# Ledger of designs, part 40: designed miniproteins, single chains, continued (2)

Each design is a single chain, and the fold is of that chain. pLDDT is the mean over its residues in the fold that is shown.

## One batch from the design tools (miniprotein)

Design m5371
Fold by ESMFold2-Fast:
Structure m5371 (fold): chain A 89 residues (1-89)
Amino acid sequence: AKEKEKEALEEEIEATLHIMSGTIAKKNGDLELAIEHYEKAIEELEETIKILEELKKEGKASPQALAELEAAKQALEALREELKKLKEE
């Protein structure tokens, strides 16, 4: 359980780095690079959610892991909307 929670945290950190890089690229007018980073962030958030949902299903998720799962789901939905908007520009 603790090992899997660490794995989920590592994926979440990678997602955060890609969101930051995508935001910087967007501010610089590099929409192609912004899209690439946001797509990678989505992939990492999907892995985070998958790991945390498996822990929840097994009854091994801590209260902190359950909070992280909800936060990751909200972040994923927000990022999907942002990516859709960028692709339509």
Scores: mean pLDDT 82

Design m5372
Fold by ESMFold2-Fast:
Order: sequence, then structure tokens, then C-alpha cells
Structure m5372 (fold): chain A 86 residues (1-86)
Amino acid sequence: MLEALAETLEEAARAIEEGDDHKATILLTAAGILIAGYEIESGDTELAKELSKLLLEAQKAFDAGDKEKAVEYLREAARLAREAAE
């Protein structure tokens, strides 16, 4: 699950960089669903909260047109998910 989440977050960052706003929106939604699923299955509420906070900040930056900050938050979330998967 965390590996799939990290991949989804990285794909969302790429979609934002490429200007594919529709793909970015779908991938951001998918990432939120994956975080919720991870919390339910693992019971790891602390990691789920941190990932959700980063995703929320990425969404806010994206909605504000700050694509650079949105990508930074998504890549940090992907890094955190990948490290936790080890």
C-alpha cells in the first residue's frame, strides 16, 4: 500500500509539472483514498495524519496555482511513504 501511495504521489507531481490538471486532480483524489485505506488497515494514525497534512498542503498550493510548492509537498509525502514502507 505505501509503495502504491508513493508512486501515486509522484505521478501527481509529474502531472502538475506537465500542466495536466485533470490527471493531477484524479491522482490527488486517489492518494487521499490510499491514505485513508492505509490508516484503516494499519491503525497508524500518526503517519496517516502526516501524509494527509502534506496532501492537503499540496492541494491548497495546486488550487492557488503554486505548482512548485504543490510538487514539493507531494514529493515530500512520497518520500515519507517510501521510507515508512521499509
Scores: mean pLDDT 86

Design m5373
Fold by ESMFold2-Fast:
Structure m5373 (fold): chain A 72 residues (1-72)
Amino acid sequence: DLLEQVKAAYLSVFPEKAAEITENSLPELSGSELFSLLAELHRRGVDLDALAAQADKIFPPASRKQFLQLYY
């Protein structure tokens, strides 16, 4: 499950933010937080093409816009 992989990566980088994760989505990320998360996902070999296709299910609106701009 891609969302579970992203949540695991997020918690490894930001363990103090566990309570901010919803069942269906991550909290809004700052640009530096998003960069750190993407670096961790890249180290883990997560499929970023699949992540881009499912960004609406994983990221809240502002973070989703930032991710898609950085990815493309």
Scores: mean pLDDT 78

Design m5374
Fold by ESMFold2-Fast:
Structure m5374 (fold): chain A 74 residues (1-74)
Amino acid sequence: MAQQQRLQQIADQLVDAMTNGDVDTVRAMLQQMQQNMTPDQQQQVFDMVVDRMVQQGFDAQAVRNAMNAMVSTI
């Protein structure tokens, strides 16, 4: 379904921005998600980001904490 592919694309872009340390891009993407996506869709993207980052050796809780901290500043 087109919506699922879009969520995966957004998750991929977030992982790339996070791994490059591009905080401004991450914040802009999170703000766009809050304005244009349902809470369920936002949670699906967050879960996809956590899963991908864990595969790269990051701690799941640390990734969730970092994303939640950035969300609280936008």
Scores: mean pLDDT 78

Design m5375
Fold by ESMFold2-Fast:
Structure m5375 (fold): chain A 79 residues (1-79)
Amino acid sequence: AVISKVNWEAFSSYLSAKYGDIFNSSLLQKIEILGPQLEGADAEQVSRILKISREKAQKIIEAEVEFKADPKLLQLNRE
């Protein structure tokens, strides 16, 4: 089992709120389930894991860094 400091369910909601229609429900569900595998991955690895374009993978990586750096967003794990 992989333990992550990121609540990937909350991150999925954050992506939906930030990028709207760019991420569909199926992709958001994959991010929620496979999230721990995305930690430390580059855009090419994320693209392969989620079967998406490198552009979408890059947005996920950038949003992941932002989400991890913001204590308020991480607090969604605890409330």
Scores: mean pLDDT 71

Design m5376
Fold by ESMFold2-Fast:
Structure m5376 (fold): chain A 69 residues (1-69)
Amino acid sequence: MSPLEVVIRNAAAEISKLTGVDAEELAKELLELAKKGDYESIRKLLLEHGASEQVAENVVKAIKTALEE
């Protein structure tokens, strides 16, 4: 599993625990946006699913770091 997939799955699992959204569906959407480099849409998606702005910013930073490997 790539570092990017690990980061995305962990983020989706944490949001799923807080909000009850499907972790696999959220991870799939986040991975698609991350591959496009669409960080604005990632942030919006996380906020839409009930993440705080701080959590959304932390996830975006983690995704950027994983993509720089």
Scores: mean pLDDT 80

Design m5377
Fold by ESMFold2-Fast:
Structure m5377 (fold): chain A 109 residues (1-109)
Amino acid sequence: GKEGGRLGYLGGHEGNHGGTLAAKEAKTKEALNLGTAGAIAGAGGEFMGRLGEETGNAQLAYHGGRGGYAGGKAAYEGGKKAGSKKAAEEGKDGYELGKKGYELGEKAL
């Protein structure tokens, strides 16, 4: 419960930051939309993952990890399309951490 929530929080944080950076550096609507989606989904994962960490709730850890995964994937693709290596690397960290978070949350259900 707690570890899955922590990983969901970290993955969501990375997806939020990477998505925000991809949106700021975007030269196309596609990169802007992907960066924005990464920031929104990442922020949701960050919020739910933090609650999962604080409460030990496996369902919150699961949803936090799913948000980090989705936010990180969108930030990764948005960062690539924006030509931002940093945004893409943060997005990759976000979806890898988010995946570990939701897998631990699901295992604890």
Scores: mean pLDDT 90

Design m5378
Fold by ESMFold2-Fast:
Structure m5378 (fold): chain A 81 residues (1-81)
Amino acid sequence: QEERDREIIAKAYRKVAEEEKDPFLREHFLGEAERALTLPIPPLEVVKKRIEESIAFYKDRRPDVAKLLEKLLKYIEEEEK
């Protein structure tokens, strides 16, 4: 299950990075994809909950970041199917 969860998370981060034009944000999301493949991860449900909490946190503070995190969550859910 962990290997499958890592692949799901990594694919989602790469999809966000592919659509991002800002080179710093692109590199950040590519780095997170690599971290998902190389480091221990919590269960996928916990990862999704943390992303949801981050979206709520950034919604009013950094709407640009919140939109990217919403996109990330959507891609994780699509790959999970």
Scores: mean pLDDT 79

Design m5379
Fold by ESMFold2-Fast:
Structure m5379 (fold): chain A 73 residues (1-73)
Amino acid sequence: MIDVEALKALVEELVAFLRSLGRDDLADRARALMEEDPADPSALDDAVTWLLTSGHEELALRVAARVRELFPN
């Protein structure tokens, strides 16, 4: 069972940050994850990859670690 409140908090933080950088496309994909059943964490992979390659490595690693905790399959 996914911790929906923790997932929502992660998605909202990531969406706000991505939009602040002009990446509305990645923000919209991360947001769409909340509407999926079952949720597919691959929507967050693109955002994490972009954060890693654009100089936001610390945030990217934090998001990746949190995704691993929320999707233990």
Scores: mean pLDDT 73

Design m5380
Fold by ESMFold2-Fast:
Structure m5380 (fold): chain A 98 residues (1-98)
Amino acid sequence: MEEEIEELRRRIYEKLTPEQREVFDRLMAALDEGPDAFIAELERWKAEHAQTPEEQILFDIALALLEMIRITESDPERFKLLAVEVLDKLFEELEKIR
């Protein structure tokens, strides 16, 4: 439950650069406010940092997945877990295209 989310967050955080950690901290704070706040913060991160068409596509896929999860998942804790899993994949894929 909460322990699974904390462990996943810690694992992601250890892989991130200092600049990525700042972004991750803002996204986690927004996630604690709710799904709408989280999606808005992710859209802001996209607007500020997506420099290439490939990066824009990755952000658009992540946003589309999160919107589908928000509509279908009524459990806030399950939404948090899935949102953090989507973020893990987004950071991983962004790192690959540098």
Scores: mean pLDDT 81

Design m5381
Fold by ESMFold2-Fast:
Structure m5381 (fold): chain A 61 residues (1-61)
Amino acid sequence: DPLLERLRRIYEDWKKANPELYEQAEKAIEEGLTLEEVAKRFTPEQRLIADTLIGLRELEA
C-alpha cells in the first residue's frame, strides 16, 4: 500500500529528527498510555505527525 509506506517514511523521518521525543513517547506507551495521550505532549507541527501515527496504528490493527 503506497499510502501506508509513505506514512511509515514520514514516521521514520520524524523519529530521526526528534529522537528525544520519540524515546519519551516509547516510554509512555510502555507505561500503558495511549498513543493519543502521548500526542498531546507534542508541538502543533509534531501533532500532525502524531495524528498520522495514530491512524497508521489503527490501519495496522
Scores: mean pLDDT 64

Design m5382
Fold by ESMFold2-Fast:
Structure m5382 (fold): chain A 81 residues (1-81)
Amino acid sequence: MSKKEKILEVVKKGLKELKELAPEYEAYLDEFEKGVPNMSVDEIITALEVIEQILKSAFPEKAEEIEKIRNEIIKELKKIA
């Protein structure tokens, strides 16, 4: 599996968990996923931080779960770098 394929699979897995937590944002997260193949790891991490802030603002009661999922995605991405 290529480095780009590994990155996409890590992001897909994390976004699936975020969609289960915030199904109202499925379309938004799907559009982000489509862009991932054209992004650097640093761009993906920055975009995930923005996504975290948007989701925490929409679902403050789920803030800890959102943060945990985002931290796991970033941790796995850093292992691939």
Scores: mean pLDDT 85

Design m5383
Fold by ESMFold2-Fast:
Structure m5383 (fold): chain A 60 residues (1-60)
Amino acid sequence: GPARAGYLARGLARREARADEAAAEKAGQISTEHARKGGVAGAGLGLQEAGRELRAAGYA
């Protein structure tokens, strides 16, 4: 019923938020690594790669 659907939706939203945090943390690590090795240009490439990974995980 609708009440059960609401419960599941909240559970999924919380799991999504946790996954978003994990993905953001990993993206930060990738960005930092590229920035350190490539300077400012490397930071941009790191962000692009991080965005690609987020998209592959289903975050558009």
Scores: mean pLDDT 62

Design m5384
Fold by ESMFold2-Fast:
Structure m5384 (fold): chain A 103 residues (1-103)
Amino acid sequence: MADDYLNKGIEAFKAGNYKEAIENFQKAIDLYENSEEKDYLGLARAYLYLGALYFVMFDKENAIKSFEKAIEYAEKAIEAGQDPVEARYILANARLLLENVKK
């Protein structure tokens, strides 16, 4: 279910429906945070996309916060053994995007 909202957010983002994208990414984040086994990888993905969306909207403050959360959750996913290859990919991309927004 959380992945369904993440995917809806991504499709809304691609379509330029930024408000709908934010609502779906926030719903995905809420569901990942309240999952029984804490899906850190899902949280990292959702915050990475949310950060990219805020960056496209020129909202640097929320983009920075979202990328910092993506980094935090990607590191937790690595520590928890949740798909370490994908988690390292998200971590590297979140760090690069964070540096780009802080220019």
Scores: mean pLDDT 86

Design m5385
Fold by ESMFold2-Fast:
Structure m5385 (fold): chain A 74 residues (1-74)
Amino acid sequence: SREERRAERNALFAELLAVMAELSRLAKQHLDEESFRELMREAEEILRDAIAADALPEGIARLRQLKAELERQA
């Protein structure tokens, strides 16, 4: 139903924002100010593209990849 699809989208959007917040937290801990700003710009583009294209699972996957790469480099 429309209600079910909207609830699913809301849950994915909440997950996307949670991953974004966690990525931001880790970036602040591990990166200098310039690198943090660059990573956050990339993450914001991923977020915007995922919302615009209605591709939230793909956006979540990309943000999780950035987070994993950051953790690997730390």
Scores: mean pLDDT 85

Design m5386
Fold by ESMFold2-Fast:
Structure m5386 (fold): chain A 90 residues (1-90)
Amino acid sequence: SKEELVKRALELLKRAEEAAKKKAPEEELKALQEELKALAAEAEKAGVYDEVLGEVHVLRLKERGVTEEDLRKAGVSDEEIEYVRRLLES
């Protein structure tokens, strides 16, 4: 299901972030990235890739407490910030 794909994506992204933060070997990072790519391909075949990506992005921003200023500094447009804000409020 879409919800299962979102949960798996969040778990893989957290593992990848932790591995990157501790400067894990390239092989470990590559293995995690291949798992994430496989999950993305599965979501694409199911026709829910964009929806899963959107949900994952929103949930990660909520968890990290990302501000509008942080998004602007990262090169996110005002239109994309507005879109993210609406998703975060829902």
Scores: mean pLDDT 68

Design m5387
Fold by ESMFold2-Fast:
Formats: sequence, C-alpha cells, structure tokens
Structure m5387 (fold): chain A 67 residues (1-67)
Amino acid sequence: SAAERMLAEMRALRDATTDPRAATKIGFLLIAVEAELFISEKAPQTLPREEAMREMERALEHARSLA
C-alpha cells in the first residue's frame, strides 16, 4: 500500500542518516505518523484516513529534507 511504501522510505532514510540528531528527528516523525494511522483506523471520526495519509506525505517530505 502507499502507506507501507512511505513508512518503508522513512525507515530507510532514518537508517541511512549518519547525523544522530537528524536520525532522531526522523524517528519522531515516524512515531507520529504511525500513531496518526492507528487513530485513523480506530477513530476515523477523529482523524480520517485521507488526513492521516496527507500528514504522512508531509512527514516523508520533512524526513527527506533532514536526511
């Protein structure tokens, strides 16, 4: 799925990053988007899946800028 590909890319960026501060920031972005996906599955009235996917796309772009 698109979500799985974006998560895999963020994990790859985190693992490839040699700056520990940048790797930590990417790690926090990854935790945040995983939490948002979980919320969208359990409480879609609070966070629709489409919004969670947009947040993931923004987080991936941010992670790419940090790596």
Scores: mean pLDDT 84

Design m5388
Fold by ESMFold2-Fast:
Structure m5388 (fold): chain A 75 residues (1-75)
Amino acid sequence: SRDERERAAQAITRATQGLADGRAPEDIVAEIRADDSVPEAAKRAVEEALERRRRDPSLTADQVGEEAIRLYQEL
């Protein structure tokens, strides 16, 4: 479970950094989905956070990361 939380945190950090670097949300989602090392709950959390960013482009990468962490903790 700790290793799963660590992998989830790394995946969320990677997604947040990708968004900050100007990567398309769709590409970040596709990459996370393809990564078998990422826990399923973390994949869903990242997808939902990036969907919120798609609807609200004013959300910063940091805010998307915070939302992904919150969503992951609710799953």
Scores: mean pLDDT 84

Design m5389
Fold by ESMFold2-Fast:
Structure m5389 (fold): chain A 99 residues (1-99)
Amino acid sequence: KLDELRREATRVLSRAAQIAKEAEKYNPEAAQRVLDALSRAMEAIDTGSPEEAAKALRELADEVRRLSDELGKINPQLAEEARRVADELERVAEKIESL
């Protein structure tokens, strides 16, 4: 069960990383904030407690949502993808927190 949640989290984190890399050309500062939060989330999932992992995933979701807002009029499709990833990160955080 925990291994399943780690695999689910890893897939969502990979998508967050892809979105941040694509967003670098539009907003490098916001993209870097997402990448920094992503690094913290990866560390918390690998070595932290469930509480630490859930907190880091929520912080990443917040940064992805901010990126989505900043991209909304520049690249609406990428903004929508970012919103979906942020929602998925929140959902995974809730599952981990409930362990």
Scores: mean pLDDT 86

Design m5390
Fold by ESMFold2-Fast:
Structure m5390 (fold): chain A 80 residues (1-80)
Amino acid sequence: MATLEEAIEEWKKVLEEYKDASEEEIIQKVRELVEEMMKRGLTPEQIRSITALMASEMLKLGVPEEVVLKVAQEVTELIK
């Protein structure tokens, strides 16, 4: 069964793998994930909801607010 905890754990693992990478590399990975969701037929509203939840969880996990905000802004630009 897929749970919210599993989704958070996957995002945390991805962030741990490339949080030391450049901000542009992190943004590029997020763009790839969003594009994949769009190809699967997810609506902009669904993608926005998932992104907002992930941003909140990233803050709880200690990711810098500036990086989280940048990620959220890039997703918003992609789905408009």
Scores: mean pLDDT 67

Design m5391
Fold by ESMFold2-Fast:
Structure m5391 (fold): chain A 99 residues (1-99)
Amino acid sequence: DELEELRRLAEEAARGAQELVTQAADEGRTDKVRFMARQSYEAALYLEKLKETDPERAEILARALAEVSRKVAEQAEKLGDKESAELAREAAELAERTA
């Protein structure tokens, strides 16, 4: 149904995002990893708000975002960007609480 399709699309998008952040880190693109950390945090805040009106969709999207955010944090840590790693970890924790 619609929620199953959303879960499939969210998981697919999360997989793609994890590949992109890994590639960016491999290329030394600290600017891209920092951008992804910030976007993950903003998305986590949005999904926390979305849960107030649409909990089922928010939970599905937050689960996917948590996986992406953890990968961003891992890659930022490897690049030595402590600030981006902390921001992405906060995004992951917020997303996990929303899920």
Scores: mean pLDDT 89

Design m5392
Fold by ESMFold2-Fast:
Structure m5392 (fold): chain A 93 residues (1-93)
Amino acid sequence: NPALLEEQKKATAGSKAAYDVTKDESEVDQDEARVLGAAVPDPEESAEIAKLYLEDRAEAYRKAAEILRKRGDEELADLFERRARGERAPVVR
């Protein structure tokens, strides 16, 4: 499926951008930021969300949820909104 390959390439680019932003942070913070960045396929948006995660985790989760909803990924968006509200502790993996 060409669409799935395109999405996977974008997710990889997003994950790389998040890594480049967080590479000097603790491994736990890097892992959480990378997971958040991988959910956002656009590398520019992924990098901005990774930066935001280091400054304001709740706002980073809200921003990622907004992008995921625009993509139609309602279940993952709802999960990130719950994290933004502090309903659950963050899970790295």
Scores: mean pLDDT 66

Design m5393
Fold by ESMFold2-Fast:
Structure m5393 (fold): chain A 68 residues (1-68)
Amino acid sequence: SEFIKKLNEYIKKLNEEISRLQTEVDKLKAEIDKINELYKKAQENKGTPEGEKARKEVDELIKKLRES
């Protein structure tokens, strides 16, 4: 049946989209985790050059995430 063939193609496209979205969610979680770790490092090293560098990296990553 042509209908069943079209339905199966639609299901395949939906499964591909779900897999793509899962990959994007995992990528965003990794980026958030990195931002959280850098933010913690900035707080723990507040007033040092290392802490200032970590704070700038947090700000840059947030900007990139917002612009994506």
Scores: mean pLDDT 86

Design m5394
Fold by ESMFold2-Fast:
Structure m5394 (fold): chain A 111 residues (1-111)
Amino acid sequence: SAEEYFEKGLEYLKKKDYKKAVEYLEKAYKIEPSLEITFALALAYLLNGNVDEATELLREVLGVDEPLDKLLEKMVKKLLEEGKEEFLKKLAEILREAGRTDLADFIEKLL
C-alpha cells in the first residue's frame, strides 16, 4: 500500500539511506500523490543530492515556476492548512539528525 511504502521511506530517511528512501517514496507517490508523500519525496531527493528532481517535482505539483526555496515554503504552508503540523515537526527532526539544520530551521520557522 502507499502507507507501507511511505513508512518505509521515512524509516530509510532516519537511517540516512537516502537512495532507498527515494525508491520507497517514489513507489508511495505513484499510488497516492498526497502532499505529505510529495513533500517527503522532495526532501529525500534533496538529501540524496538530486536538487533538480526535487525542484521539478514541486514545480509540477504546485503548478508554478519558482525557485526551490519558494516551492518548499508553499508546500509547508499547504501542509499547515491541512493540519499536518505534527508531520512537519517529524520531518524537521529527521532533517536535523541528517545534518540538514538549514532545512530543519526553515520548516520550524514556518510552524
Scores: mean pLDDT 89

Design m5395
Fold by ESMFold2-Fast:
Structure m5395 (fold): chain A 54 residues (1-54)
Amino acid sequence: GPDDPVTVLKKALEKAKELGYSFEVGVQAAARIYARGLPATDEVLKKEIEELAK
């Protein structure tokens, strides 16, 4: 289905938790992915979360 902002947020929060990062990192990653119009794939989620955590 289309990557709506709620779906992007849910996926980013789940991936941040899986990787051991905070809720705030997940929210920031979701905002960046949605703003850039990127697909919320596992690869994109992991990359954006890890870049925010550096």
Scores: mean pLDDT 82

Design m5396
Fold by ESMFold2-Fast:
Structure m5396 (fold): chain A 65 residues (1-65)
Amino acid sequence: SSEQLIERLKQALEELEASYKETGDEDGYKESLRRVEEHFLRQAEEEGLPEAKEKIRKMVEEKLK
């Protein structure tokens, strides 16, 4: 479901943020955020959840601030 996909994304983003706080690798963090965005957008498309795509983009953009 859309809710389960978004919850998985939230967990992935939290794990990336925790890793970034430990390592301080800003470039690696931003690159990983873009890869995670691409992966979850593909999953939303394959699962027929187009409404999740906009939320996925917004969640990743908030982390890129």
Scores: mean pLDDT 83

Design m5397
Fold by ESMFold2-Fast:
Structure m5397 (fold): chain A 83 residues (1-83)
Amino acid sequence: SLEEELERLRKERLERIKADVQYALSHFDQLSPYARAAALAVMSLFSDKETAEKYRKELDELMEKDPGALFTARLVEAEVRRL
């Protein structure tokens, strides 16, 4: 069905976004706090349990230091929940 095709395409797109985000986190040490917050939020939501807990801890620490990071993380989480 069209709904099953759309669901598959959405999953493939999310996996690509996750791979790109993971690459950025691994190779760009000077990401802005906002870019890092967005990347950590994505990884905390779409990774396996152990990896997600690691990224969630890093995100929580960043959110305590920067209100803009908190705002960005909440926006990303809200947008992802619409999917």
Scores: mean pLDDT 76

Design m5398
Fold by ESMFold2-Fast:
Structure m5398 (fold): chain A 77 residues (1-77)
Amino acid sequence: DPAAEELDRLLREAMERELSEEEFEELARRAEELLARVLARLRAAGRLSAEQEAQLRALFEGALERLREKVEKRKAE
């Protein structure tokens, strides 16, 4: 899945970088767009239950939360 691979790469690269607050906001927006495409594709293929969608969203929100905490820690210190 090209969108899933792009999302994984985007999040992985973000963890390796020191992001500004503005860069994080832009990345979060792009990541949300990529997630929406992944979910739409999985739904179209009949491969996405409500439970699986909730699980994928929880994992995504957890990844963004970790990135946000990294940005805020840098901002606070």
Scores: mean pLDDT 77

Design m5399
Fold by ESMFold2-Fast:
Structure m5399 (fold): chain A 84 residues (1-84)
Amino acid sequence: SMSISQLKAQFNQVIQELEQSTDPDKALELIHKAVGLIYQMKEAGAPQSEIDSLLAQLEKASAGLDDHLRFLVQMMIQDLRRPL
């Protein structure tokens, strides 16, 4: 299993790719990867304050996306804010 620091490094790479993405299909793929990494960090016991920081980064990175993708990101963020 990956450490929290390794998951965070992968998350940062995915966020950078998402911020540069102009393809909605690629953006959706990157959103799913980012969400999956946050979920893995949450299962690994990352503190809620760190999870909240990652969710804020995902929300910010999605600001340039279309309305449909931004709505999906908001829904996924709401689910990830819930305790396991």
Scores: mean pLDDT 86

Design m5400
Fold by ESMFold2-Fast:
Structure m5400 (fold): chain A 63 residues (1-63)
Amino acid sequence: SEVEEWIARARAEAATLSPADRAALENVIRATRAILEETGDEALAVEVGEAMMARLRALFRPA
């Protein structure tokens, strides 16, 4: 599914982050899954997840 593909990419990115930033990313993944569960809309879930990720990336420290 589109959400599962997005989660796989997000988790790959999480592997290169600090533990705190990984925890924040896991919260975004959880929120994305919750949106999918409530709405059944994969495109909406990915869109919101990507918007949250973009904001978190601005706070990520360089590796």
Scores: mean pLDDT 79

Design m5401
Fold by ESMFold2-Fast:
Formats: sequence, C-alpha cells, structure tokens
Structure m5401 (fold): chain A 68 residues (1-68)
Amino acid sequence: SLVERLRRALELLKQGRNDEALKVLQETIKDYPDSPVRPGLETAAELIKQGRNDEAIELLENLIAYLE
C-alpha cells in the first residue's frame, strides 16, 4: 500500500539510508501518480536530496497521518 511504502521510506531515512529512502519515494511517486499527497512526496524527495533529513522525516510523518 501507499502508507506501507511511506513507512518504509521513513524507517530508511531514520537509519540514515538516504539513497534507499529516496529510491522508495521515487518509486512510490511513479506508482501512485494520482495520489493527493504526491506534491508532498515530491517535496520530501527534494529535502532528502538536500540532506534536510529532519524536515523530510517530519513531512513524511505528516503525510502518513493524513493518509490514515
């Protein structure tokens, strides 16, 4: 599910596995093009690319909460 993929990306990011977290997010964006959280996922991916991990974590947690 979308939520399970976001939780996996969040766990990877919390472990400092940024490249793996980014890959999961990019694949999630591709697989869920019509998701209402797509702009948030694209923003989270950009934050990860910039090494802004704390901000990306907060955003992903908020997106997961919105979807639940």
Scores: mean pLDDT 87

Design m5402
Fold by ESMFold2-Fast:
Structure m5402 (fold): chain A 88 residues (1-88)
Amino acid sequence: MAKSAEEQEEEAKGLKEVEELFAATEAEPEELEEALRKMEEAKKKLEEILKKNTDIPEEVKADIEKYLPVLEKQHILRVIEELKEQRE
């Protein structure tokens, strides 16, 4: 139940990177809100897929759960980048 020191450090680095990017890019609050909403929807869809697919090995499920916070970070950054490209 307790997270490892390595896992906690990785999560902290990710949050810092997202905060620094948000501050540096001066992203509109509306764009950030939309990105977070889409990430939450994607996360829920992934959890539903994992629940329905009983044929996925437990080791693979554990890996997905372990890397899910990292994927969420990368997804937020990607959506923000795409929204910026659409503004140009």
Scores: mean pLDDT 60

Design m5403
Fold by ESMFold2-Fast:
Structure m5403 (fold): chain A 62 residues (1-62)
Amino acid sequence: AVVEEVTELLLAGKYAEADKLLNPKAISPVERAKRVAVLEKVVSNMNRDEIRTWVELALKAS
């Protein structure tokens, strides 16, 4: 499922790949880098269960 895929990517530190799944729109590399930086700050202190819950909520909000 998308939730599990994004959660595993975030846990692996693959923030750019995770952001592409959360927001698949074509955006500039600069905008993607800004989003990746925010995503890293949000999830860097989270455990697996917290990340999974956050991803589920983010997908519902999209």
Scores: mean pLDDT 78

Design m5404
Fold by ESMFold2-Fast:
Structure m5404 (fold): chain A 73 residues (1-73)
Amino acid sequence: MEDISDIPEELLIPLAAKELESEDEEARKRAVEILKTLPKDSPILKETLKKVAEESKNEAARKDAKELLEEFE
């Protein structure tokens, strides 16, 4: 999907992953929603979610990332 108002997956995925690490529950919820709209077969998405699941200091972010990865497998 190429739109001038759309953020490319390479930029959108890291931004959504950053929001997943937020202490704000609403920000994390929006990030999960955005990530779920992306293709499950995206290598960039899977790589970014693995990084969050393994490296994030936020326990909620790690759990959300692991749950999304499990759903994609």
Scores: mean pLDDT 74

Design m5405
Fold by ESMFold2-Fast:
Structure m5405 (fold): chain A 95 residues (1-95)
Amino acid sequence: DEKEINYLVDVFGLSREEAEKVVNALKEAEKRKKLSNVERAILIGSLILLLKNFDKETIEKLLSIMSEELVKKIIEFAESNKGKSVEEVLESFLS
């Protein structure tokens, strides 16, 4: 967890508290359902985008790490969940 938390803080500029929420949401999702790598990326990426309020730097960093098609799916899911808490986004993702 420490490596994942540090990565989110260092790469995306999340606070430690925000990064812990993202990592804990992923753990809770994986506890309830086996996730594919694509599903994992959509959950993590959408939570990052929501916490960073869709800033251009965050979108550019996502595009540097993964395909444009995957980033579009991340943006689409995040846009459908604007204004929701991390917990509400997790429930929406698992529905």
Scores: mean pLDDT 86

Design m5406
Fold by ESMFold2-Fast:
Structure m5406 (fold): chain A 80 residues (1-80)
Amino acid sequence: AREELERLLAELGERAQTSEEARRTAEALLRGIARAHERIETVDPDASEEEKARLVLLEAARAVEELDPELAERLRRLAE
């Protein structure tokens, strides 16, 4: 799950080299990941690594929903 997210972020980073849209999506994705980590530490710091990974994927999907709905759906599938 996390490894897949890291791969998607790396692929998006490559596209951000030549695309402003990809850069904006990458920035939104990173902010979503940061929000997930903040929420985990505040609400459920004792969550399993698998549960933490799922929360990160769901928050990442939410963050990019308006910019890239296809990527958001892919992230939600990875959370299952």
Scores: mean pLDDT 76

